# Designed miniproteins, single chains, continued (4), part 97

Each design is a single chain, and the fold is of that chain. pLDDT is the mean over its residues in the fold that is shown.

## One batch from the design tools (miniprotein)

Design m15355
Fold by ESMFold2-Fast:
Structure m15355 (fold): chain A 68 residues (1-68)
Amino acid sequence: SPLEELLQRILGAVETLVKDMLSQGVPKEEVLETAIRAGLHALRAHGITDPDVHEELVKRIKEIVESL
């Protein structure tokens, strides 16, 4: 779906950001907060205001940060 394709693009950009910040020695807590802020900003920029979509993106971002 177009929404899933957008989520995958946002998550790919977020994963790159997370890896870069962690490689610079940024604490995981700060990385998580920054990643969530960036991901939600990207969704809002695309006009997506559905709370369920915001919650799903936050969940997937947390999984990325916890896996690294």
Scores: mean pLDDT 88

Design m15356
Fold by ESMFold2-Fast:
Parts: structure tokens; sequence; C-alpha cells
Structure m15356 (fold): chain A 77 residues (1-77)
């Protein structure tokens, strides 16, 4: 059902948001070794990912399917 799909999308978003600080800490350590341009790129990608997760949550709550959400978010980024 659409309700079950929406719940699964919301659970995925919550799990990704919970992992994000640890994932960013690992990415930051790697980027620091590569140089300041890589740190700036990581910060940009992190901000973009946070916006995508927030938008995914909004669309899931509005009843969009996983496929529709992926298409919309990809077009907006």
Amino acid sequence: SREKEAQEVLEDVDAREARLPADLARGRAHAEAAGPEHLAELDRLAAELRRALERTRELAKRGYSREEIEEIVEKEL
C-alpha cells in the first residue's frame, strides 16, 4: 500500500539522518588528508544531501511514491 511505502521511505530517511554525523566525520577525515578543496566539496555535498533528505520526507508525507520522490528530488538538485 501507499501508506506502507511512505512509512518505509520515512524510516529510511530517519536512518540516513541518524548515520549522517558519523558518515560526515569519516568523510571529513578523508577530505582533510586530500586537501582544503575536498573539504569544501564535502561540505557542499553534505548540505545537498541534507536538503534531499528533508525534501524526501516532505514528499513521502504528501503521499508520493518512492519512484516519484526519486525523480522529483533528482530534478530539483
Scores: mean pLDDT 83

Design m15357
Fold by ESMFold2-Fast:
Structure m15357 (fold): chain A 70 residues (1-70)
Amino acid sequence: MIEFSEEEKKIFEEAQKIVDSLTPEEVRRLALEYEADTSDKEKRLLGIQLGVLEALRLIDEAITKIENSR
């Protein structure tokens, strides 16, 4: 199984807190801003995590819509 490092877990927890506290629009904006700053590895990882979490939420909404159309 793929296991996250202690530092990656910390970044993931921070990303979850941001997603829980901000609107989807703000999360998307922050993800793009952090991903653009490639000089800071931690910021880039946080941006990627934010983008993935938002994408998973949209995918889940799409799946729910398909299920409800049955």
Scores: mean pLDDT 69

Design m15358
Fold by ESMFold2-Fast:
Structure m15358 (fold): chain A 65 residues (1-65)
Amino acid sequence: MKIEAEATEGMLRMMAAVDKGLEIREEGDKIVLTAEEETPLVKIAEKVGKEYGKLAGKKFEVRYK
């Protein structure tokens, strides 16, 4: 489970590196994904982030600007 959580976190960071509009930040007990608007990539990142949150025991939140 720890290895799976780390792999999922790596996927989220890789997605943020591909799209300049995506920012991933850890805020205490939650992971926050900031995006300008909902795109197909953001929907995939949200799905991956929810899985990471479940595995790591953290909340996942999407924030739009």
Scores: mean pLDDT 69

Design m15359
Fold by ESMFold2-Fast:
Structure m15359 (fold): chain A 135 residues (1-135)
Amino acid sequence: SETRERIEELVREIAEELTPYILAELQAKQAGDRAAYQQARDQLTKLSEEGRERLRKLIKELNPSKEELKELAREFGEKAVEYRRQALATTDLEERARLLALAEAYGIAMELLAKEADAPDIIRDYVERLLEISE
């Protein structure tokens, strides 16, 4: 649907914006560079909040049905978990950063869609699945 396409396009744009800073964070951790790590974290916090506001506005504009909100929230939660799992399995830092950025962006969209649908159980299920793969 056009609703799905527009939300998923914005999710991909947010992931692309996050990718270089997630890579910088991973590289800073590997190098033990605390200052570079903090700079990357500050930028990620800012971009994630900006992305959240952009998604919130788009979801409100599109005004999807409660059923469509729940369906998209579940699908995006599953995508976020899968990208996170793939990221943990790779040793390539650039690929890990790309996958983690997708996981973060889909996770933000899932949370906003679930909140708009008044479906907190979708968020709870997502968090439980994340804990299972991260330990």
Scores: mean pLDDT 91

Design m15360
Fold by ESMFold2-Fast:
Structure m15360 (fold): chain A 74 residues (1-74)
Amino acid sequence: MTELKIRAVGVMMRIMASEEVIESPSATEEEKEEAVENLKESIEELKKLREQGVISQELADKYIKKAKEALEKA
């Protein structure tokens, strides 16, 4: 259980870092493309963690929304 919770925190942190890259005017095209892929993968991982009951639905939905908003800006 603890390992899955640590993974969930890692996924949420990856979403935040990827959002910063996408919103950064100094980020390269390659860095932004990598951030987009990380956001897509993170959304799918959060859905699985939510289904497994590792994180609350409310917390998962908040970070999924944040990731989708970052993807719209990319």
Scores: mean pLDDT 82

Design m15361
Fold by ESMFold2-Fast:
Structure m15361 (fold): chain A 87 residues (1-87)
Amino acid sequence: MKKKQELIDELVKDILAVRNEPMTEEERLKKLQEIVDKYRKKAKELGFSDEEIDAIIAEAGRRVRSINEENQKILEDLKKQLEELKK
């Protein structure tokens, strides 16, 4: 469903923003919990079931991990190219 994907996209964006902010681990965990609670409420207001909301949060978590892995690979590939240019 279109609205489901929009919720996942916004949740991913908010999680990544918190992860990149300079803050204590305690503050980060609190902000992540607040974001999850905000999106649970928003999804309920849109008529999603508790099962669908859990699936949305799980998918957002998977996407955050995928983006982090992709960014790490790009960084490693760039680092290798820079080493080749030093020859």
Scores: mean pLDDT 75

Design m15362
Fold by ESMFold2-Fast:
Structure m15362 (fold): chain A 68 residues (1-68)
Amino acid sequence: MTKEEIIEEVRKLFDEYFEKLKDVGLRWLARIVGADALRRIEASTDVEEQERILKEFKEALEYLLKQE
């Protein structure tokens, strides 16, 4: 997967999970987590690290949904 494809996948996951979140505080946390993930991916030159960050981001979003 290219860096651009990983970034697009982060955006797709954010949009999908953000639509499912009802709580204002959890939505705010999702924005913070998304911004951090994008910053870390942009700073990384290692595709394996970028894919790991994407996986961690998905797990974080799933955790936030469980708090509903």
Scores: mean pLDDT 83

Design m15363
Fold by ESMFold2-Fast:
Structure m15363 (fold): chain A 80 residues (1-80)
Amino acid sequence: SDERFAAEMEAAREVSRHLKEAIDASKAGDNEKALEHGKRAIELVKESGSPFIERMVKEAIKEIAKINPDVAKELEELYK
């Protein structure tokens, strides 16, 4: 299932990119940009059944919570 593995890795790369943007935006105090990228990462993880990608999103939300708890709380609500 090379195609399935390739698709999951592509999704993981895209999610990772959005999560990095969300963390950087949170550090900069750009809540709108942080939420935009965080919401996109959550959308992508809901479209995939990957426990690996799910762990990436959960860990990033924990990191954001240390920087900007308001953004993290909204992202946690969207994940539920």
Scores: mean pLDDT 85

Design m15364
Fold by ESMFold2-Fast:
Structure m15364 (fold): chain A 78 residues (1-78)
Amino acid sequence: MLKEEAEKLAEKYLEEARRLAKEMSKSDVDIKEVQRKVAEVLRKIGLAIDARIYVEKDYVTEELIERLKRGESVSLPL
């Protein structure tokens, strides 16, 4: 994958994760479901930047979801 394509795809998935965290926080959705969905999106970032990362559900803490909702930068296990 070309670097520019990987960067665009990674940004797209990060924006998707932030949007997902914000939207799910507005609905009556179980926090564990939010954690699962966000973890799935974050795993795609690793694949997009051609980096081997593994984002487990437990890595997506309630604090990480709150940080995503605030539009903050998140540290990935890269």
Scores: mean pLDDT 64

Design m15365
Fold by ESMFold2-Fast:
Structure m15365 (fold): chain A 66 residues (1-66)
Amino acid sequence: EVEELIEEVRETLKKTAEELNISSRTLVKKIAEKLGISESTVAKALRGEIEDLELLEKIKKAAEEL
């Protein structure tokens, strides 16, 4: 279900920022660079505004690989 994945992605992004001791802004930049997408797209995912399952899975995986 997309809503469950949205919340999972948000929680993963939050935990990754805390574990790496970086700001959410820095995390957004790192993920955007890793995936070759815009920072605004990653920021929208952090706010729960993205419903694209494939994109959410890619963002989550990118965060976990940092």
Scores: mean pLDDT 81

Design m15366
Fold by ESMFold2-Fast:
Structure m15366 (fold): chain A 88 residues (1-88)
Amino acid sequence: MEAALRALEEELRAYEAETVPKVQALVEKGPDKKEQLEIKIEEGERLLEVARRLLEITEDEELREEIREAIEKLEELKKKLEEELKKL
């Protein structure tokens, strides 16, 4: 269980590290902006599914709290990406 949570945290960290600078770069860029936002939204949805699945099978309350925090971060980031997509 802890190993699965650490794997999720590593994926989330990589996703944030790639997504945040690219979203900032995309704000000033042209024709592929929509495609890049859609890809990042799909990646976020996959990570949310993994996190929610881990929450369902996790009985440890401390680990459940860490998973809920990861879900909240992913939902916030996805919402920001969807708002940027709406502006196009």
Scores: mean pLDDT 74

Design m15367
Fold by ESMFold2-Fast:
Structure m15367 (fold): chain A 60 residues (1-60)
Amino acid sequence: AEATRRALRREYFRDMKELIEEYQKKMKEIGNDIEGKMKVATEFGKKLAERRRELEARAA
């Protein structure tokens, strides 16, 4: 299933760009609130972990 795995990685990379754009937008909206920025960073990390889990589920 290497071909399927590569296709899923391409999809993940595309989705990653969207998540990064959303992350940057939220960081800009928060301004100088360090605690708010830490929360957004934590949420971004959780979204990345969820996308990885989805990739694993589809690859399995």
Scores: mean pLDDT 75

Design m15368
Fold by ESMFold2-Fast:
Structure m15368 (fold): chain A 89 residues (1-89)
Amino acid sequence: MELQKLLKEVAELAKELGLDGLAEVAERLAKLKTKKEIEDLLEELKKKGSPGIEIAVAEAAYNGPEEVKKFLAKLAEKGGKEELAKKYK
């Protein structure tokens, strides 16, 4: 499934950038099978006061693979990986 593959790519990039919390959230999202499970995780993150970047990846996952691609492009740009960012634009 495209969404799970993109979330796995978020987790790998997040680990490379030292964003371990984001990597853990992305790996959890990649294992979920329904929109309801993604929504439940998003609400958990909001209630815990998780970092905005972790909430943002869960929101992107809820809205589908195109939004996760946009998230990946922004994350890659922020990490100085401009060629990778262009792949997701």
Scores: mean pLDDT 82

Design m15369
Fold by ESMFold2-Fast:
Structure m15369 (fold): chain A 76 residues (1-76)
Amino acid sequence: SDAEHEEQVEKFERDAEETLEYLEKNPDKELIEKTKEHAKGVSEKLLSTLDPNSEQAKRLKEALEEFLKRLEELLK
């Protein structure tokens, strides 16, 4: 359902922010790298259930790109 898809995208966005907050306070290069791979897998699976032209798919792609960028910045 559209409501379930919206909720799943919102959860991805929340989980990403919570993970970044944790990793900023507890930097671990190996954990950051594992988090990148996990986020890619979760988002790929979720994207496969969404209409590729939907607002939800666009939001998820943008959320993933921003999350990966911020994780990369923590690897320094």
Scores: mean pLDDT 85

Design m15370
Fold by ESMFold2-Fast:
Structure m15370 (fold): chain A 87 residues (1-87)
Amino acid sequence: MSSEVQSAEAVYEKLMNDKSLSAEEAAELVDKMAAGYALEFLSAGREDDLAALSALYKELVATLPFTREGYLKMGETLHAFYREKLA
């Protein structure tokens, strides 16, 4: 099976590059990305990073608009968070 991160990265690329996505489709892709990153942290035993990702996701849901642009910003922010944790 492909890793959850490889799947999440593919979903992120689609979210950022597919200009035809509806707000509902963008929301679904953001959820898939968040789940993929969360499962990677869980599989790696990185419970603190998993908790931090969950807190970030909750904050983004509370602060960003429920629009296509809002979901794109959410996806970009979650991707940046994951990449920072790999450093």
Scores: mean pLDDT 79

Design m15371
Fold by ESMFold2-Fast:
Structure m15371 (fold): chain A 67 residues (1-67)
Amino acid sequence: MESIEQVLKEAEKLVEEAKKTKDEEKLEQIIKELEKKVQEALRAGAPLLAEKLQGYLEEVKKIKKEK
């Protein structure tokens, strides 16, 4: 099983990437990756992890809308 720490570090890197790029395609890829992580956390029965990942996902979605 992926460690919670590893998943959170990966999600944080994706959010930082989203903040640095305004490329629509790159933002879409980051959103898809975060969406997958949220679904994986929910399937694994980790609701607190899923909630944190959902927060990152919403932040990236806001960046995309601001473009």
Scores: mean pLDDT 78

Design m15372
Fold by ESMFold2-Fast:
Structure m15372 (fold): chain A 60 residues (1-60)
Amino acid sequence: SIEDFLSTIKQPYVTLDLETGEVRGRNTPATEPGQRTFDLASPAERAELIALIREVQARQ
């Protein structure tokens, strides 16, 4: 599941590519155009990330 996948990320931040759905762990909240960054310590941001991953994957 997406939740199980996110539990394997050891970095405090995650970037999501809004076109490809690629998810990367990051040590800093730096972003590239077309990406969003989420703080995994925030339950609200984690929930938003999971919802967006599902939305992006539905487009593929």
Scores: mean pLDDT 78

Design m15373
Fold by ESMFold2-Fast:
Structure m15373 (fold): chain A 63 residues (1-63)
Amino acid sequence: SASSEALDLLVAKDYDGLVELIRRHPELVPMVPSIVALLTGPNASPEDLAAAERLREAAAEVP
């Protein structure tokens, strides 16, 4: 399922793939806040923070 693919991409830290998956699957938009919360934790790397911002942007672009 698209949700399973999203989790696999998160584990692999394939943020480019995750952003594209969300753009193709509007049904994943409701999980974006939870993913963003995970990526913006107290030990977040700069790459995690950049990915969170890209995910918010992608979710906002989905109709």
Scores: mean pLDDT 81

Design m15374
Fold by ESMFold2-Fast:
Structure m15374 (fold): chain A 76 residues (1-76)
Amino acid sequence: MEIFDGFLEAANAAAEKILELQRRGELSKLTPEEVVKLAVDVAREEMKKRGFSEKAIKSFERYVELLVRRWLERRA
């Protein structure tokens, strides 16, 4: 429960950051790499607040990066 809830909250925080950038018209001003970095940084910060290990954070970082890249690719 706790681990899964933490991953969902981290993923939600990353998604909300991307949606905020989109609403502000800033998403088109960023490169795909910059969008991925912002999403990963937000997810990482949320996981750190919840006490996740660096190993768990790094694994989830890779997952968030993959999801964000696929999302951007579908919008291009």
Scores: mean pLDDT 77

Design m15375
Fold by ESMFold2-Fast:
Structure m15375 (fold): chain A 60 residues (1-60)
Amino acid sequence: MIEEAIEYYEKGDWEKALALADPVAQAVIRSTKEVGGGVEFLKTALAVAERGLALSAEQR
């Protein structure tokens, strides 16, 4: 799940991090990498993405 993806990102295994992440989380991981953000930044960005996804599901 997301925590496993974060662990792989921290280890530098972004291939596994991306494989374990949902499409939204994959986009967040890529964006965080581009900015040069660390694990803390990634966790914050993922939390924001999760809120967006939850709101989208709530609308249904």
Scores: mean pLDDT 72

Design m15376
Fold by ESMFold2-Fast:
Structure m15376 (fold): chain A 72 residues (1-72)
Amino acid sequence: EKEKKLEELKKKIYDLGIQSIAERIRMVGLEVEKEIYPEKKEEFDAGIARERQRLAHYEAEINKLKKEIEDL
């Protein structure tokens, strides 16, 4: 039972890690666009802020799952 839970937690961490990478790619894209189109800085800054919040959420969830594994 614990071994099955461990594998389920590892899979969740993996899936969240992949999603986190996708959000990082989006954030980098927005930073590049901000450099090319400084007149739209406010729009890109808002987008970057949203992506940073999403990244922080994924990192917090991954850390929570890692702690659950350590407590097993």
Scores: mean pLDDT 85

Design m15377
Fold by ESMFold2-Fast:
Structure m15377 (fold): chain A 94 residues (1-94)
Amino acid sequence: MKKFEELAKKGKRAVGLMQALELLERQDEETIALSGPELQEAIRLVREVLSEEEKEFIREKFEELVEMERQGVPKEEIAEKLAEYQEELEEMLE
C-alpha cells in the first residue's frame, strides 16, 4: 500500500510534463488557457526549457504508457513504469 503511494507520487512530475507535451502537440490553446498553475509551469518547461531530445523521451514514454493501458496492463504496473520514467527524466534534467 505505502510503496504504491510513493510510486504514484514519484510519477507526478512526469505525468504533468506528458500532459503539457500532448496539449502543445494537439495545439489545444483553449485547454492550455484554462489549465491550473502547475500545468502552466509544465507547459512553460516543455516550451522554453526542455531540449528536443528530452521532449522526444517524454513523448516515447507517454506513448508506451498509453499502449500498456490499451493492452489492459494493471494500473499498478503502469504506475511502476511511470516512477521509473520519472527517475530517468530527473537524471536528464540535471
Scores: mean pLDDT 69

Design m15378
Fold by ESMFold2-Fast:
Structure m15378 (fold): chain A 63 residues (1-63)
Amino acid sequence: SAARAARRAEALEAARRILESGGERGRLAREIGEKLREIGRLVDEALANRRAGREPPEEMRPK
C-alpha cells in the first residue's frame, strides 16, 4: 500500500541520515555505496554488450 511504502521510505531516509552523520562509519558507508554502484554499472554494461555481440568492459574481460 502507499502508506506502507511511505513508512519504508521514511525509515530508509532516517537510517541514511544516521549513517551519514556517523563520521567514520558514515564515510565508510558512502564509500561502499559508491563501489556497489560502479559494480552494478559494469555488470549492466557487460550484459548490454553481450546482447549486442560486443566485447565486455575492460574490467570484466576474461584473463
Scores: mean pLDDT 69

Design m15379
Fold by ESMFold2-Fast:
Structure m15379 (fold): chain A 71 residues (1-71)
Amino acid sequence: SEADILAYLRKHFPDLSEAERRRIAALAGGDLRRAAALAMIHQSVGPIDFARISRKTGLPVGTLRRLAREL
């Protein structure tokens, strides 16, 4: 559920604002891997390391690049 994803984001991504966590939870569509990937992409200060995020989430790099466009 969106509430479960928000709880996950609050625990594992405490440096994100609550507004950012809510936006990510909405974009994730109930998928925890998508939520984790969106949060990691959103936290990227410089170039996004899609290969590292792919290893951590199990999502393909192509999927991650599309998710980055939604943010």
Scores: mean pLDDT 84

Design m15380
Fold by ESMFold2-Fast:
Structure m15380 (fold): chain A 83 residues (1-83)
Amino acid sequence: KSVSDLWNSASRKSKEVTLKLVINRAKAGDVPYAALFFQSVLKELKSLSVEDKNLLLDAINKLKDYVPKKLLNQVKNHLDEIS
């Protein structure tokens, strides 16, 4: 249902594909999709591996010019808290 629910059980490759989709859609003008994804991460992601943290931080960096900085900073702080 949510991309965050899929993330919690996803393989490494599936996670990378999901983030690439989120990034590409935001760059194409679908910023709401990326915002909903990161809101789901903020609400639902309760634990995080170092590898997953690095993937999400890389995606945040690639989206810094597309998604509101306030949301990206909230997600970054959340990832630091749960990692």
Scores: mean pLDDT 78

Design m15381
Fold by ESMFold2-Fast:
Structure m15381 (fold): chain A 89 residues (1-89)
Amino acid sequence: MPSMEEIREETLKRLEEAKTMSELLDVYFETLGKVQELRKTLPEEVAKKVLEVVQEGTKRIREAWAANDMEGFKKVVEEMLERIEEIVK
């Protein structure tokens, strides 16, 4: 199972390579799937904190997507993953 560090590193690389909003959405949903699997391996309290970060991040992602703001989308994903990594250390 990939670590949070591996998930973050791979996701940031794919965000840099993304050229369209559709590609960013694909990267985001694949990353959410990996984070969901990781949450199943964490203590309940830690998993709850990760879920809260994902929920807040998803709201901000919807705002960036609605605005067609690709740079804002990338920044939200990066900040979300950094916060999750801090929680799961």
Scores: mean pLDDT 85

Design m15382
Fold by ESMFold2-Fast:
Structure m15382 (fold): chain A 88 residues (1-88)
Amino acid sequence: MPSEEELKKLSLEVAKKMTEQDVELFEQETREASEFLRKEGLTELADEIEEESKEIVEALRNGDLEKAAEELAELTLVSMEAGQKVLA
């Protein structure tokens, strides 16, 4: 797995490049992922993704790129964990 520090660095680069259209697409994709996880019975992971997604969108719209990057890195780790549980 990539390190938390590597994910934070990549997430900061992503956050700096995100447009409002990218933010809207991100909201749609995280909503779809959350619904999928609920259907698989992974409700706690679905709730975590929804919470992190909301914080990321809020931080990006407020121009807090450092907070957005930290939350994006955390969401990436949660998403990787969710993927492992679905495949198990």
Scores: mean pLDDT 78

Design m15383
Fold by ESMFold2-Fast:
Structure m15383 (fold): chain A 67 residues (1-67)
Amino acid sequence: SEEEIKKVVDEVLEELGLKGAEFEVDVENKTITFTKVPYTFVTKAAELQKKIEEKTGEKWKLEFNFE
C-alpha cells in the first residue's frame, strides 16, 4: 500500500541521514518523486534505490526535482 511504501522510504531516508526530505509515492506507476532536494542528493540515489528495493521486494523508479 502507499502507506507501507511511505514508511519504508522514511526509514531509508533516516538510515542515510536524509530525514525530512519531501517525497510523493505513485503506486500505480511504481514511482517515488523527491521534491526540492539539493543536487548533492544524487550521491545517495543508488543506495536509496537499493534499500527501497530490498525492503519493498519491488523495483521502484526514483525521480528527483532539485531546489
Scores: mean pLDDT 81

Design m15384
Fold by ESMFold2-Fast:
Structure m15384 (fold): chain A 67 residues (1-67)
Amino acid sequence: MEDFKKEAERLKPEIDELIEEARRQGNDLAVKTFEKAKKAYEEGNYEEAVIYYTFGLMLLALDRRAA
């Protein structure tokens, strides 16, 4: 369990930058997913925070828009 807390703490500073990146891409689903990761961290749900962070990264990679 403590491992998820350590991972979530490591990811926390990156979450804000990833939310901004997702907004720049217009990837609203990724924005909401990263916001859920941040909220889960704030609520002490570290495992859920790591899961949403990972899912958000996948959404950024897969959801591409034409230039």
Scores: mean pLDDT 76

Design m15385
Fold by ESMFold2-Fast:
Structure m15385 (fold): chain A 56 residues (1-56)
Amino acid sequence: ATATAVVTEALTADGQPELLFEHAAGITDPADPAFQAANAEIQARLEALVAEREAA
């Protein structure tokens, strides 16, 4: 939770990634495989960053 919060805060501080995600997602159908894939990729990247940070 704490490590995830730190990563989330860093993404928020950037600003640009948030805007890109909002625009790039642009998928209004939650059943769309692309929407599911995008969410899974974001989660995987966050988990990898958290794990790497915990290892350091």
Scores: mean pLDDT 53

Design m15386
Fold by ESMFold2-Fast:
Structure m15386 (fold): chain A 71 residues (1-71)
Amino acid sequence: MSEEVKKELIEEIEKLEKEGLISKKEADSMKNAIENGDLAAVLKGLEELKKKRPEASEILDKMAEKIRASL
């Protein structure tokens, strides 16, 4: 995954945290997985977030598409 894609994904996670759609622990876990390039863990985390936060499903799906395009 490129540095630019990692930066965009981290920025989206931070926005979700600031909007109260995810917790700090969820945000920190996702950012750590993104920085480590563990795409499988990131995708799994996004699926779990969608189950907990269906209101965020559209943005989470777009993030998952960016990750899958990097595989």
Scores: mean pLDDT 78

Design m15387
Fold by ESMFold2-Fast:
Structure m15387 (fold): chain A 104 residues (1-104)
Amino acid sequence: SSAEEKLERIFAKLDELAELIKEIVTGGYLSPLDYATLTLEIAAMYFTASLLARGGMSKEEAVADFRSIAAGIQDILDRSQVPADVRARIRALLDEILALVEEM
């Protein structure tokens, strides 16, 4: 697969992640602070993907940023009342995004 094809897949996975987060927000599983933090973490992932797409950061920098953001998201989910199946789906999407970036 080309780097462009992998970037398209990264953005598609980010869109899936954003929809799952919207489901969590609607479900009332998080404190207001955790909702705000999670929203900022998702925005940071889109920003990192955009910089990577534009050649504004290295693959190694993008991997480090995505790992840091993923850890923040996982920390919020682990202390939340979010259903285990939804948490598992989010973890899978985060792992898939990281794998796609590492394959670039």
Scores: mean pLDDT 85

Design m15388
Fold by ESMFold2-Fast:
Structure m15388 (fold): chain A 88 residues (1-88)
Amino acid sequence: EAQEIADEMLAVAETIAKKLGISVEELLSEEGKEKLLKLVEEKAKKVLDKEQQEEVLKFAEELLELMELAREDPEALLERVRKLEEEA
């Protein structure tokens, strides 16, 4: 299960990286994360109010963290997902 979730998260990361013309390693770097968050913020400003913009940015930050865990530690990713399920 941990590896399956990690594989799906890595596939999402590869798709985003390809659209940006960079590698997954570059996407998950500090600079890559900042670039993605800026793009999300700019797009959100066009169609969302301030409260919704904050929610979307928080979601994007969490998604990047999950992608990093999927690459580095699939078991930690599974633990993070389980914690999110318990909070729901």
Scores: mean pLDDT 76

Design m15389
Fold by ESMFold2-Fast:
Structure m15389 (fold): chain A 85 residues (1-85)
Amino acid sequence: SIPERLKKNTKDKELGERLAELVEEIEKLLKQKEVDIEKLIELVKKIAELHMEKAEKYGDAEEVERVRKLAPPILEETIKAIKEL
């Protein structure tokens, strides 16, 4: 599964496990007949925070700048899409 692959492929095992757990929670929520929109938004925000943490700890300055520039608009578009569910 995607969560299991994230755990194996991440150089930081703890960050990989945290990311995999968040993805697994999202997959479980999306399988429900009525999706908890607020909880889904919270989980998506936590994934964005983990990506920034990973870039800051293990990325170079260019990677940090890319994540800082791209993550906020992607997060905003994702939240808008979720709210339209």
Scores: mean pLDDT 74

Design m15390
Fold by ESMFold2-Fast:
Structure m15390 (fold): chain A 63 residues (1-63)
Amino acid sequence: MEEKLREAIELIEKGELEKAGEISRELAPVDPETAQVIDDAVVLARLGRVDEAVKLLEEKLKE
């Protein structure tokens, strides 16, 4: 799960939001909490709030 969060951060920073969204979908059946956080971050990034998206995922990594 931690590795998937790091991948999502990298994808969001690169603007590959579709790939980040796919990680969320793949995680949903096994880790719905982490999947929701990634999806929320993708939504923020699509709104141009990339800094907030990355911060959200980094806070989840600190757990």
Scores: mean pLDDT 82

Design m15391
Fold by ESMFold2-Fast:
Structure m15391 (fold): chain A 72 residues (1-72)
Amino acid sequence: TVFDIRLAVRLLAKRHDMELEVESEGDIVTYTLTKGDKTVRVTVNLSTKEVRAEGTDPELAEEVRRIVEDIL
């Protein structure tokens, strides 16, 4: 569910001491995690169940992507 994804991403952001921004437009939800010069962006399409993760920290991007995919 959308709430479960948001909660999981928020907890992950707190664990890594990162700021979290959430944007929603229709079925597209974008989560942006930032810490200094590090940025990770995860885009979720709730209709297609597609998850895209990108950013300057590839290990964190993969961690977020897997958590979101496990919930979808």
Scores: mean pLDDT 81

